# Designed miniproteins, single chains, continued (2), part 84

Each design is a single chain, and the fold is of that chain. pLDDT is the mean over its residues in the fold that is shown.

## One batch from the design tools (miniprotein)

Design m7089
Fold by ESMFold2-Fast:
Structure m7089 (fold): chain A 85 residues (1-85)
Amino acid sequence: SKEEAEKYFKEKVEKMDKLLKELAPLIPKLPKEQQEKVKELMGKVIEYIKKALEALEEGKYEEAKKYLEKAEEHLKKIEEIVKSA
């Protein structure tokens, strides 16, 4: 349903925002090559969140969920780079 899709989206975005706030102060401390990789991956996270919002507004709930999952995957890659440096 629309309500379930909006709740899922809100909860996922809140979790992602919390993780980003945790990771953000660590990014400037990374080697330059890892900073560039994080910047590229962050661009993909933003792109997929935007696509998820557009799909949600169009009532394409399954498409919105898939885009949000892609954003989450890229954010996990950022977390791995930041925490393994």
Scores: mean pLDDT 85

Design m7090
Fold by ESMFold2-Fast:
Structure m7090 (fold): chain A 88 residues (1-88)
Amino acid sequence: SAEELLEKGREAYKNGDYDKAIKYFEEAIKVDPNLVEAYLMLGHLYEDRGEYEKAVEYYKKAFELNPDDEGIRYRLKVYEEKYKEKGK
């Protein structure tokens, strides 16, 4: 299930295996394209890797799926402002 893939991704991320985590989160999104948590986890992961352009893209997808989430909206705004010039 998408939830099982999400959990496997979280475990890989916790263990520092970013490539494995990305694989599981991408597979979770393929099963459930509306799984906000998978987009958020990919955003966090790319942020941790210093890939701010990709992080912003995933936060935007999460925001589009849940636009009333104040936390997602605030994070997206902060990262677009902070990393707009550094991510290019």
Scores: mean pLDDT 80

Design m7091
Fold by ESMFold2-Fast:
Structure m7091 (fold): chain A 65 residues (1-65)
Amino acid sequence: SALDEALALAQQAARAARAGDLETALKYLNQGIEAASKSSNASVGKYLVEQASLRKAELEAQLAA
């Protein structure tokens, strides 16, 4: 499902971030946002998009610093 895909992508993004690969983490976060936006459960999809967007902004700030 789109939710399962979004959660798997979020886990891969977290692993990449722990490894210091911020570019790969951002790639997975962007893919996760896209997958979550396709969820049939609007409340859960919205929550996952908001959480991934916050993490994306945090990683982008780290790359810009």
Scores: mean pLDDT 77

Design m7092
Fold by ESMFold2-Fast:
Structure m7092 (fold): chain A 96 residues (1-96)
Amino acid sequence: MERVRRRAEALLAAAKARQALENFEKDPVGSALEMAEHIAEAYEADREIAVKAIRENKELITRAVDARGEEMFGLLEERDPGAAKAVREAVAEARA
């Protein structure tokens, strides 16, 4: 039963991460940070779902991380080092 709950949480977080990127052109850093926070939530809930969601949105997420990753990770590490680590691991697995 716990796996079903975690998968639902990961799917919801992945959807929120995708929605955050809809405002990327207007607010690149804020949108990237919001996306990263939700990716961390998805990855902590279910790694497979988080990695799959990143792969399905690879171009958008890669552009956000490559364009604003330094600023985004700096802010995320200051607020939640565990979330920053989760995002780095999720993106690395998706790129592999």
Scores: mean pLDDT 80

Design m7093
Fold by ESMFold2-Fast:
Structure m7093 (fold): chain A 59 residues (1-59)
Amino acid sequence: SDAELRALGEKYGLTVRQVRGALQLLRDMGAARARQYLVSDLGLSEEEAEELVAELERL
């Protein structure tokens, strides 16, 4: 839901659109590509990216 994506965005300093993009990449291309997007394109730490991907996998 958008509310869950918004809560994750607030936790990691991301917009709902950016969290949705990470979720789409995770579903279509897997965890490694989603982590790459979060670290390289959005500037998250590797630890933050791994934590967010794990949270998105529970959705």
Scores: mean pLDDT 86

Design m7094
Fold by ESMFold2-Fast:
Structure m7094 (fold): chain A 93 residues (1-93)
Amino acid sequence: MEEGEALLLGLGAAIAAEKGDVERAREDARRALSLPGGAESLLAAGRFVANLLVKAGKREEAARTLRTMAEIAEELGAEEVARELRELAEEIE
């Protein structure tokens, strides 16, 4: 139920982060994190978008997107999500 909504918001945040729309990414991430399973959904969305970018040959964009999402997650108090997103960015580079 709420998992589907959180995932859609997480995907919105990841797509906005990839485009450099930090305000939209922050708002969608904030809304995702307010829902049950939001942390897991935000992380899953970040992984999904990063994987698509890597497959498209956009490895640097994938790492940047994950770092932007990690910074936003940290600002919103989701420290574990921020750490996992940052670790994924380092692995991609």
Scores: mean pLDDT 86

Design m7095
Fold by ESMFold2-Fast:
Structure m7095 (fold): chain A 67 residues (1-67)
Amino acid sequence: SEQERLAKAEHAVAMKAIEEARKKGWKILSVEVRRVGDETLRATVTTDKGTIVVEMSVEEALALAEK
């Protein structure tokens, strides 16, 4: 269940970063998700026009996933 919760949080933050790239019409080249603090996740989307970074807590990401 904890492993499933973390997977959901990582997916949610990645999807938020992907949505921002899509809104801009930028071509997605790669997507990375990392834990950058005890409770903080960072999604980095590299595009043909620049890099999009979305950072949020695990709790914020889980709340986003409940949408």
Scores: mean pLDDT 84

Design m7096
Fold by ESMFold2-Fast:
Structure m7096 (fold): chain A 59 residues (1-59)
Amino acid sequence: MDLGLQAARAYRAGDYEAAARLLQQAYAQEPDPGILETLARVAERAGDTELAERYRRLA
């Protein structure tokens, strides 16, 4: 039931698309800077350095 935990599992499995979706859902339910920091890591792993920088600026 924890979206952050589900996102962490997806990230470990290399499913960055699922990880990003779950993290965005978690952030929409309860905005937390820590979620933005995790989204930045997912974006970097997906090869989107510009998106990663944007998330870090918001965190």
Scores: mean pLDDT 79

Design m7097
Fold by ESMFold2-Fast:
Structure m7097 (fold): chain A 65 residues (1-65)
Amino acid sequence: DLIEELDKAHEKLGEAGSSPVLISEVSRIRDKLEEAIKKGASPEELERIKKEAKELLRKVKKILS
């Protein structure tokens, strides 16, 4: 569940005192994904957003390593 993973990443970054810019990016992509699901976006649009979210999560994991 990408939204759950993004929410946990957001919490963890805040706890670690990470960059406000990075924290904002996580919030933004989480909201973007939620909105796309709610509006019934195309499979292509959902795939793009999911890829963006996964890439961001990988970066967060690397930073918090």
Scores: mean pLDDT 82

Design m7098
Fold by ESMFold2-Fast:
Structure m7098 (fold): chain A 63 residues (1-63)
Amino acid sequence: GGFSAGAAAAGEAARAGADPETTARYAQKHVLESGGSEEEARAAAEAARKGGREGNLQIAKMG
């Protein structure tokens, strides 16, 4: 499903150190390219932003 593809792409981007907005764009792009709906793409972007925010907290802990 489209959302699943977006979630996987977001996880990869976050693991590579991408910021929340970049991770969200990556998730949205992959949902749409996998045939997901615009709503699924938006939901994946929102989930990616939340995950990226968690990553920012980890970076703040290190610095």
Scores: mean pLDDT 68

Design m7099
Fold by ESMFold2-Fast:
Structure m7099 (fold): chain A 62 residues (1-62)
Amino acid sequence: MTDEEMLELAERIAEELRKVRGKDPFLAEVYRALLHMLIGMAKAAGREEVAERIQKLLDEAE
């Protein structure tokens, strides 16, 4: 997975999180977990800038 593909996926998940936040707590938790998983994957790959960008998307979606 490229950096661009990972960020595009994270942006899509963050958008879904914003839509379900306050409506479906279980689904919101699932999307939050997926974003945390992507952050972990980016960090494991040595892509700190990508990980920080995804963290910002998560913070803005909450």
Scores: mean pLDDT 83

Design m7100
Fold by ESMFold2-Fast:
Structure m7100 (fold): chain A 78 residues (1-78)
Amino acid sequence: MDKEKLEVESLGAFTIMILSVSKKVAEKYGLEEKAKELDELIKEVAEAIEKLDKEKIEKLLEKAKELAKEIDEEVEKK
């Protein structure tokens, strides 16, 4: 088994899970623009997994964390 491939697939799957949960929260609170942004990031993560681009997935995970924070801030304002 290729350890790099397993690491990339595992990191990618984890990142997609975080993005999917955040998207559900955004949809529930009517944050349509944030939900679309999350959907686009999910697609980018899927492409990075196919390309075995670990660095890209790590950058997308950081973006996912930033967007989740922005969603939390918007939810707290309401």
Scores: mean pLDDT 81

Design m7101
Fold by ESMFold2-Fast:
Structure m7101 (fold): chain A 55 residues (1-55)
Amino acid sequence: MEIESKIKELEDRLNRLRTLKQQAEALGDQHAVDSLNKRIEELEKEIEKLRKELE
């Protein structure tokens, strides 16, 4: 289904953002960490909504 493909795409994006967050944390870039946390939260909410559509 199209929804399953979308969820996988968002999960891949989420993994990339988590990697960037780890790098930002290592550099002590709090501004980047805060921005990435917001993007991660938004993607997690979008994935959750799509998963509910599959129920």
Scores: mean pLDDT 83

Design m7102
Fold by ESMFold2-Fast:
Structure m7102 (fold): chain A 98 residues (1-98)
Amino acid sequence: DDLLKGGYYLNQGKYDEAIKYFEKAIEKDPNNADAYLVLGQAYFKKGEYDKAIEYYTKAAELDPSLKVEAYRNIAQAYEKKGDFETAEKYRKLAEEAR
Protein backbone atom coordinates (compact mmCIF):
# COMPACT_ATOMS: atom_id res chain seq x y z
CA ASP A 1 0.00 0.00 0.00
CA ASP A 2 0.98 3.68 -0.16
CA LEU A 3 2.00 3.79 3.53
CA LEU A 4 4.30 0.78 3.08
CA LYS A 5 5.87 2.29 -0.07
CA GLY A 6 6.32 5.62 1.70
CA GLY A 7 8.02 3.80 4.58
CA TYR A 8 10.46 2.10 2.19
CA TYR A 9 11.50 5.47 0.71
CA LEU A 10 11.72 7.05 4.18
CA ASN A 11 14.13 4.28 5.30
CA GLN A 12 16.27 4.94 2.20
CA GLY A 13 16.51 8.68 3.01
CA LYS A 14 14.35 9.56 -0.02
CA TYR A 15 12.12 11.96 1.89
CA ASP A 16 10.40 13.67 -1.08
CA GLU A 17 9.36 10.27 -2.53
CA ALA A 18 8.15 9.16 0.93
CA ILE A 19 6.06 12.35 1.23
CA LYS A 20 4.40 11.69 -2.17
CA TYR A 21 3.25 8.22 -1.07
CA PHE A 22 2.05 9.41 2.35
CA GLU A 23 0.09 12.22 0.63
CA LYS A 24 -1.54 9.58 -1.62
CA ALA A 25 -2.54 7.61 1.50
CA ILE A 26 -4.15 10.76 2.97
CA GLU A 27 -5.94 11.50 -0.35
CA LYS A 28 -7.50 8.00 -0.23
CA ASP A 29 -8.36 8.28 3.48
CA PRO A 30 -8.23 11.84 4.93
CA ASN A 31 -8.82 10.45 8.45
CA ASN A 32 -5.84 8.06 8.37
CA ALA A 33 -4.01 9.30 11.49
CA ASP A 34 -1.05 6.94 10.87
CA ALA A 35 -0.49 8.58 7.46
CA TYR A 36 -0.26 12.03 9.09
CA LEU A 37 2.16 10.71 11.73
CA VAL A 38 4.59 9.28 9.13
CA LEU A 39 4.17 12.38 6.91
CA GLY A 40 5.31 14.41 9.94
CA GLN A 41 8.28 12.06 10.39
CA ALA A 42 9.27 12.57 6.73
CA TYR A 43 9.16 16.37 7.10
CA PHE A 44 11.16 16.09 10.35
CA LYS A 45 13.87 14.08 8.54
CA LYS A 46 13.88 16.73 5.80
CA GLY A 47 14.46 19.42 8.48
CA GLU A 48 11.03 21.04 7.97
CA TYR A 49 10.16 21.12 11.66
CA ASP A 50 7.12 23.43 11.45
CA LYS A 51 5.43 21.10 8.93
CA ALA A 52 6.39 18.09 11.06
CA ILE A 53 4.70 19.69 14.11
CA GLU A 54 1.58 20.49 12.02
CA TYR A 55 1.18 16.89 10.82
CA TYR A 56 1.99 15.30 14.21
CA THR A 57 -0.69 17.55 15.73
CA LYS A 58 -3.19 16.42 13.07
CA ALA A 59 -2.39 12.75 13.81
CA ALA A 60 -3.05 13.24 17.55
CA GLU A 61 -6.34 15.06 16.80
CA LEU A 62 -7.57 12.25 14.51
CA ASP A 63 -6.52 9.38 16.81
CA PRO A 64 -6.01 10.09 20.54
CA SER A 65 -4.20 6.72 20.91
CA LEU A 66 -1.31 8.33 18.96
CA LYS A 67 -0.99 11.27 21.41
CA VAL A 68 2.01 9.82 23.29
CA GLU A 69 4.03 9.22 20.10
CA ALA A 70 2.88 12.46 18.44
CA TYR A 71 3.69 14.64 21.48
CA ARG A 72 7.14 13.02 21.85
CA ASN A 73 7.82 13.75 18.17
CA ILE A 74 6.55 17.35 18.54
CA ALA A 75 8.92 17.79 21.51
CA GLN A 76 11.88 16.61 19.37
CA ALA A 77 10.88 19.04 16.60
CA TYR A 78 10.81 21.97 19.05
CA GLU A 79 14.25 20.91 20.37
CA LYS A 80 15.58 21.02 16.78
CA LYS A 81 14.15 24.57 16.50
CA GLY A 82 15.94 25.53 19.76
CA ASP A 83 12.64 25.99 21.66
CA PHE A 84 13.56 23.91 24.71
CA GLU A 85 10.73 25.30 26.88
CA THR A 86 7.99 24.21 24.45
CA ALA A 87 9.78 20.86 23.93
CA GLU A 88 9.61 20.23 27.71
CA LYS A 89 5.88 21.11 27.75
CA TYR A 90 5.18 18.49 25.05
CA ARG A 91 7.26 15.85 26.87
CA LYS A 92 5.02 16.41 29.92
CA LEU A 93 1.88 16.18 27.74
CA ALA A 94 3.16 12.84 26.38
CA GLU A 95 3.56 11.52 29.96
CA GLU A 96 -0.03 12.61 30.77
CA ALA A 97 -1.41 10.91 27.62
CA ARG A 98 -0.30 7.40 28.78
Scores: mean pLDDT 89

Design m7103
Fold by ESMFold2-Fast:
Structure m7103 (fold): chain A 68 residues (1-68)
Amino acid sequence: LSEEQRRIIEGTIEALKNGAVAAAIRGLEDLLKLPLSEEQRELIERALEALRNGDVETAIELLEKMLE
C-alpha cells in the first residue's frame, strides 16, 4: 500500500469506529480511484458491501487486514 492508501484506510477505520458510516463509504470510494492490486480492490469492495448491509464490524476487519 502507498502512504496515501494507508492514510485513507486508517481514516476510514476511525470514521467507522466513531459511527461516521457515510464518511467511511466516501473514503473507500476515493480509495477505489487509486491504483490497487486485484486483492486490495476485492477487499475494499467487500468492505463497501458489508457497510451497505449494516455490517460495520466486518468492514473494519477487512480494512485492518489490508494494513498488514
Scores: mean pLDDT 83

Design m7104
Fold by ESMFold2-Fast:
Structure m7104 (fold): chain A 93 residues (1-93)
Amino acid sequence: SAALRERGRALLAEGRRALDAGDVRRALDLADEVLRIGEELARRGDRDGARELYEGALELGMEALRRAETLEDILRAIGLILRAIGALFEIEL
C-alpha cells in the first residue's frame, strides 16, 4: 500500500504540473491512472489511501475541466469527476 500511495502522489504532482503547462489531456490521463491506483488501494483495504487519491483525482479533474477547450476534454473531465465522486461515496459507506 505504501508504494501505491507514493506512486499515486507522484502522479498527482505530475498532473498538476501538466495542467500548469496547459497540457489538459496529459493531466486527464494522469488522473485516470490515479483513480485506478485508488481503486487498487480500496480493494486492498487501504481506505485512507484510496480516499486521498480519489480526492486528488477529483481536484485535478475539476481543474482540467476549467481549462478544457475541446468537447472531448470537457467530456473526459466530467466523466472523471463523476467516477471520483462515485468512488468517494462508495468508500464512505
Scores: mean pLDDT 90

Design m7106
Fold by ESMFold2-Fast:
Structure m7106 (fold): chain A 66 residues (1-66)
Amino acid sequence: VLVQVEGANTNEVVAVLNKYPGVQSAVAVPSINGVQVELKEGVTSDEVVAFLEEKGFKVTYSGQIG
């Protein structure tokens, strides 16, 4: 899953995502101001987007890369 956030540092988004129990890994993709997120089995992108928005991030994009 790829996530883009407006007005936030990608490293901060990565750190927050890696603390979420449903996230396997999160890696910054600076070329697109985004974060690549690997979710644990049964975890949805909608759940992760809701988590980021609850933390005060403005999510502008979420989707599968492939």
Scores: mean pLDDT 78

Design m7107
Fold by ESMFold2-Fast:
Structure m7107 (fold): chain A 80 residues (1-80)
Amino acid sequence: SMEEIIKKIEEAKGKSRDEFLKTLDEIYRKAVEELSREGRLEFARIVSEVVDKLRAGMSTEEVADYFIKKLKELEEKLKE
């Protein structure tokens, strides 16, 4: 569920970059099993942006907030 995915991201705030990346991999695998084809493509794009921001030196807290915002936007779009 999207709520479960968001909760895992919230729990990853303030963790190390490496721990956050491991959490991202788990979340990605779980999400692609639950999402439609279109949802999977958008989710993959969001994850790519999140990884790029982490590599650019953005904090795990800031990146997690961005990720959650994008996932909430995606969930609303998929309800249409």
Scores: mean pLDDT 80

Design m7108
Fold by ESMFold2-Fast:
Structure m7108 (fold): chain A 93 residues (1-93)
Amino acid sequence: MPEVRLEAPKKAKVGEKLTVKVTTSQPVDGTVRVYASSADGSRLLAEAPLSGTEGTIEVDTSKLPPGKYLLVAEVTTADGRSAVSPAVEVEVE
């Protein structure tokens, strides 16, 4: 499975769309899911098809109360393989 990287702004405004970039070390054909993790657990924020080595995904921050979150991208290929990015910190305010 290729390596997955997630890039996100350090701060997001509550109720505004957050744009994140997902990059893979090799071309994939599959689905990317973006999760937010906090002390209260993990929540799926966005799901999008991914083809090739790069995708841009809009995340709706209206589902997130203000606070600090760790965002993680999971890429699942059509053959059922999955890889997860390192976590990136985003502050919603």
Scores: mean pLDDT 79

Design m7109
Fold by ESMFold2-Fast:
Structure m7109 (fold): chain A 56 residues (1-56)
Amino acid sequence: SRAEKAFKKFDLDGDGTISSEEELAKLQELLGMDLSEEQLRALAKKIVDEYKAAQA
């Protein structure tokens, strides 16, 4: 539910991965946090993993 909405909102190019700079910047903006790129990528991976788990 929440993870699925977040995944679709941040998967801007439709490739099934949150990896582009635009996607990470949008994620940081929505979180309202000053996170490093590595921290944003780790969080994006968790969102993708939870979305895929919710589809199982």
Scores: mean pLDDT 64

Design m7110
Fold by ESMFold2-Fast:
Structure m7110 (fold): chain A 101 residues (1-101)
Amino acid sequence: MQPKIIGADGSGILRAKEAVQKGIEEGVDAIVVSTEVDPHARDVVEELAKQNGIEVVVVPEEEMVDTALALAKQGYKGILILARTKELAEKIVKEVEERLK
């Protein structure tokens, strides 16, 4: 069964926090975060994920597609792509979904 892939805007602490909270509501069990997301926003994401038993992987933007595919192969059911912009997150989601077909 294919996992649900969700993209969100990681720009700033408030948006990153909102993205993780919405992901939790949607059943996300893993988060792939770009290294280009602000370090303070990443710290908030990692702490919220830890409190909810969600796996977090921090990778460069060029590795986000391959990382999400690896998590899907491992059996994760909902993967949140948190990138420096919503547009980039949506682009990564489309590439992951195409490669999972």
Scores: mean pLDDT 86

Design m7111
Fold by ESMFold2-Fast:
Structure m7111 (fold): chain A 99 residues (1-99)
Amino acid sequence: SEELKRKAAVYLTAAFILATGALIADSLEEQKELVRGAAESFRKAAEYARKIGHEKVAELFDEASRLFEKAANADTLEEIRKYVEEAIKKAIQASKEME
């Protein structure tokens, strides 16, 4: 449905904004807060993608969400950055599946 597609797009947009913010954050606390937000936003995007029948896209968004959760539990800015970059790659793969 149009409404479900709009909700998926809104959460995906929020997730990318938060993920980009995390990459440029200069404190561990700020970066962890941003990656927690990204994890939740990708989880919501996956939920709506699944409701509209895009299961492969939903799986990739769920993988991205889990990687952001790992970032939130990391001990260093370098480790957070690595998980964020991996999560973004999963999100890009999802966009290709959407065509």
Scores: mean pLDDT 84

Design m7112
Fold by ESMFold2-Fast:
Structure m7112 (fold): chain A 90 residues (1-90)
Amino acid sequence: MSESAKLTKQAVKALYNKDYEKAVELAKEALKIDPNDARAWTVLARALVKLGKTEEAKEYARKGYELAQAQNDTVTASDASGALGLAEAA
């Protein structure tokens, strides 16, 4: 498994543990290695919604959605769409 994929999995775990600051840090580190990681963009967006950074969350959720659609990753595309909806509602 790539170093970037490991960081993205750690970011997902941090997000579900409600450690939103750690999720942001880990997702950003994953994206420095692989900026095409749609899941990392989506995790970053979800964590930023929880931290009240809604405009940044919208931008990153759209990026995650576009990349997931281009990669035919329907699970990540659905999650990114959900993240965008949460950011728009906040």
Scores: mean pLDDT 85

Design m7113
Fold by ESMFold2-Fast:
Structure m7113 (fold): chain A 93 residues (1-93)
Amino acid sequence: NAVEALKKAIEYFRKAIEAVENGDVETAKEYARQAIRYLGKAGEAGADPLLTIQAQFLALSGLVALDMGEYDAAIESFRGALEVAEKALEKAK
């Protein structure tokens, strides 16, 4: 179900942002990877392909920012991915 996969992606993006804010970079990377995985499952289940791809791109940008030590940029990218995933969820309802 695309709706359930998008809800999981949204949950993991929120957890990734919280982990970055708490200085737990490795936990944030793991949560972001889980969010990307659930976005892929949502796309397979018929979620809007443009929105799921856009959210995945923003999540990957956040992971790159974390690897570069750019934590504010990582939070911005993950928040962007969260917003796009929420838009995909509203369309899937």
Scores: mean pLDDT 91

Design m7114
Fold by ESMFold2-Fast:
Structure m7114 (fold): chain A 68 residues (1-68)
Amino acid sequence: MKVKVIPIDENHVKVTSEEEFQLVFEDGSKTPWQKSAVLSVLDALNSTVVFSDGSSAPLTDVAEVITG
């Protein structure tokens, strides 16, 4: 399963998916279930994506980077 990652600025990215996902950060904190999130680049490099089917992976392993 893949999420799209869109750079917003030098320090931030937008993560989007057709289905709801949750992000788990390095400190163990979690986002609500959502289809879109804005992260710092550092958080994006160190976070885990959890999908509604219970599957999870490092964001870097499932990221489809969209460069505009």
Scores: mean pLDDT 80

Design m7115
Fold by ESMFold2-Fast:
Structure m7115 (fold): chain A 102 residues (1-102)
Amino acid sequence: SPMEKARELAKRALEVLEEAIKLETDPEVLALLREVKELLERILKEEDVEKMRELAERALQLLAEASALALERAPEDWELHRLLAEAQALMLEILDALEEAE
């Protein structure tokens, strides 16, 4: 099922995000990452494809904002940037999986 695939990807994204949260010390970036975490947790419980897509799109937008701020404030923190890029890639895979849903 496309939704089952999206949930498995969301679980992986959540694991990567939790590792990023452990490394991040900037309170503004942390606030964005925590909001992404809440959206991912909602995706895991969502039964409606369109709502799951909306949650994933919002999570991707906030994650992109968090990544940009992290790069600006700690450009040398390569492990954090790698984890945020991996989380963004997983979010794009979630959206791709949901596009296959009718």
Scores: mean pLDDT 88

Design m7116
Fold by ESMFold2-Fast:
Structure m7116 (fold): chain A 73 residues (1-73)
Amino acid sequence: SGIAVAMALIAIGVGKVTKDATGAVELVLKIIEENELSKEDKLKVLKEALKVAKELKDEEAIKKAEEAIKEIE
């Protein structure tokens, strides 16, 4: 799970640098789907992706991240 968290954080970092919040959120969701992550780790990486989506004002990415967080909480 630590490797999956690291992969998700790298995806978020790439999204921030490339200004692709939608791509970052979609990749984080794929990492969560393909890997066993604790509820805490899923929420942590999704909340970080949501921060980047809000910074970039990407409404699609914000909606996707918020819906995923809501389903886990």
Scores: mean pLDDT 85

Design m7117
Fold by ESMFold2-Fast:
Structure m7117 (fold): chain A 72 residues (1-72)
Amino acid sequence: MSAVVGKKTVNTLEEAEATIKELEEKGAEYVALTNPAGGSRVLRLPVSREELEKAIAELGGFPVTVTGARAV
């Protein structure tokens, strides 16, 4: 089972990177990226900028909700 460590909606790549770093510092091992249009992607931390840009582009762009989680 995964435990959620935090969640934030972001509107820029810079905000997404800052949010992921904050969640990683709170113990997140994974982040789920969701778009209000119904798209979702899960990325294992650490995430490269290239992987993050690709995931956001595949979701159709911003806004994106970033949810940090860890395995239990």
Scores: mean pLDDT 80

Design m7118
Fold by ESMFold2-Fast:
Structure m7118 (fold): chain A 72 residues (1-72)
Amino acid sequence: MKAEELAEKAKKLGYEAAKAYALGDEEKAKKLNEEALKVIEEAYKEFGEEAAKKALEAALEGAKKGYEEALA
């Protein structure tokens, strides 16, 4: 998987995790958050610190959007 693909995947996982959390599905939110962390770790191991930072930033952007949309 390319670094950009890992960032996109992290963003989607962050979105889904935050949405699940906002809806009260704590177990689903936990599982999706763990998957997002694995993707960030994979980015670090394959592409280094800057790629991991981009994936983390993407996950946080996704989470913000997911949380806001779940509450709308």
Scores: mean pLDDT 84

Design m7119
Fold by ESMFold2-Fast:
Structure m7119 (fold): chain A 55 residues (1-55)
Amino acid sequence: LEEEAERLAAEGRYAEAAELYREVAQKLSDEKGPDHPEVLEAGRKALEAYLLAQA
């Protein structure tokens, strides 16, 4: 999922990348808790991809 999201972002498919990063963040949140640094990082990447999709 994360590797696929990075590939989509590299292709300029930011909306799709944002959705996959969001899915990664949710999965990590379920496994490690919502305040875990890896969850926050995945959420940040999702937000960045979402903002790039709006440009």
Scores: mean pLDDT 79

Design m7121
Fold by ESMFold2-Fast:
Structure m7121 (fold): chain A 82 residues (1-82)
Amino acid sequence: MERILELAEEGTRKAEEGAAAADAGDRELAIEKLEEAARIAEEAARLAEEEARRTGSELFAEIAEGFRKAAEAARKRIEALK
């Protein structure tokens, strides 16, 4: 769980950095940071999916779905910045 929480915190920081860069008009930096955020969310989703399979935990399955949606949202933001 700690690893998943650590990735969630890191992903949030990258998403915030991406938003700040976009607000400043730095599209290249915004895309870079959002790509990092999407990758981190995808990694967190994989770990949560693994825990869900190992434990049968519905909570970890929900956490994994949340991270998948976060990654998809970041990818959509990247497309909007092109």
Scores: mean pLDDT 84

Design m7122
Fold by ESMFold2-Fast:
Structure m7122 (fold): chain A 128 residues (1-128)
Amino acid sequence: NDEAEVALMYARIANARGDYETALRAAEEAARIGSKEIQAEAYTVRGEAYYKQGDYEKAIEEYEKALELDPENVRAWTNLGEVYYKQGDYEKAAEYYKKALELNPNNERARQNYKEVLRQLGRDEEAA
């Protein structure tokens, strides 16, 4: 598992530096050799890399793989909301942010993004 954890860490660092090709390869390695928990996180990192490159369809696919392995992955739910928000699908964005908040009500990013998407839908009172 240490090897998979190192690969996942390398993928996260590469992704943070904008080296998306390296992030995708390192995350694929982590997913291949890691536990289900590491696989879910690796798919989340791959989704983030595709999202930053503007490939929203591939980002959604990777986040869905992460959630198939770990339905409690708050980051994957939040990131799905963000992808749908970027696509202008505010209803789906709200649904996914709400799911993230059901799992972790204190997730600041999901709370702020949920309020913003509800504003886009004219449902400001639900943000309270």
Scores: mean pLDDT 87

Design m7123
Fold by ESMFold2-Fast:
Structure m7123 (fold): chain A 98 residues (1-98)
Amino acid sequence: MGTPQDAADALRGAAGSFENAAVAAKQGNTKESGIYAIAAMLNLVAAEFAGADPELVEKIREEVKKGMEALDNGDYDTAAKHFEEAAKLAREGAERVA
């Protein structure tokens, strides 16, 4: 990885996993939601190494932190909202790079 296309592909991967985390959270499936959020965070690390905007990456991390805190508290609707925002930010970032 190291090209703008590599960063865009990684951000799209993160977005898909965050969307899955949000769906699992809405279903009350804490374990699956957490697994998808971790998978998305691994893609976000890959995007950062490929040169994704550090400010964008930090904003996505802030949303994920809030989503994980809500998930831990059993606030599934709030968790889903934050994971959906993380997915949106990742998708918009991918479009700007590609």
Scores: mean pLDDT 87

Design m7124
Fold by ESMFold2-Fast:
Structure m7124 (fold): chain A 55 residues (1-55)
Amino acid sequence: MEELKKAIEEYQKKLKEAVDRVAQASGESPDALRAATEEAVRTIKEMKEKLEKLL
C-alpha cells in the first residue's frame, strides 16, 4: 500500500515535469516539441502500466 501511494506521488510529479518540458520545448523548435511530446506520452504510459500492476 505504501508503494502505491509513492507511485501516485511520483506519477503526479512526472506528469507536471512532462507538461512543463513540452511547454518549454514549444518555444525551441518543432522537432523539440515533437520529441518532448513523445517522451511525455511514453512516461505516462509507463507509469500507467506500473500503477495497473500494483492494483
Scores: mean pLDDT 78

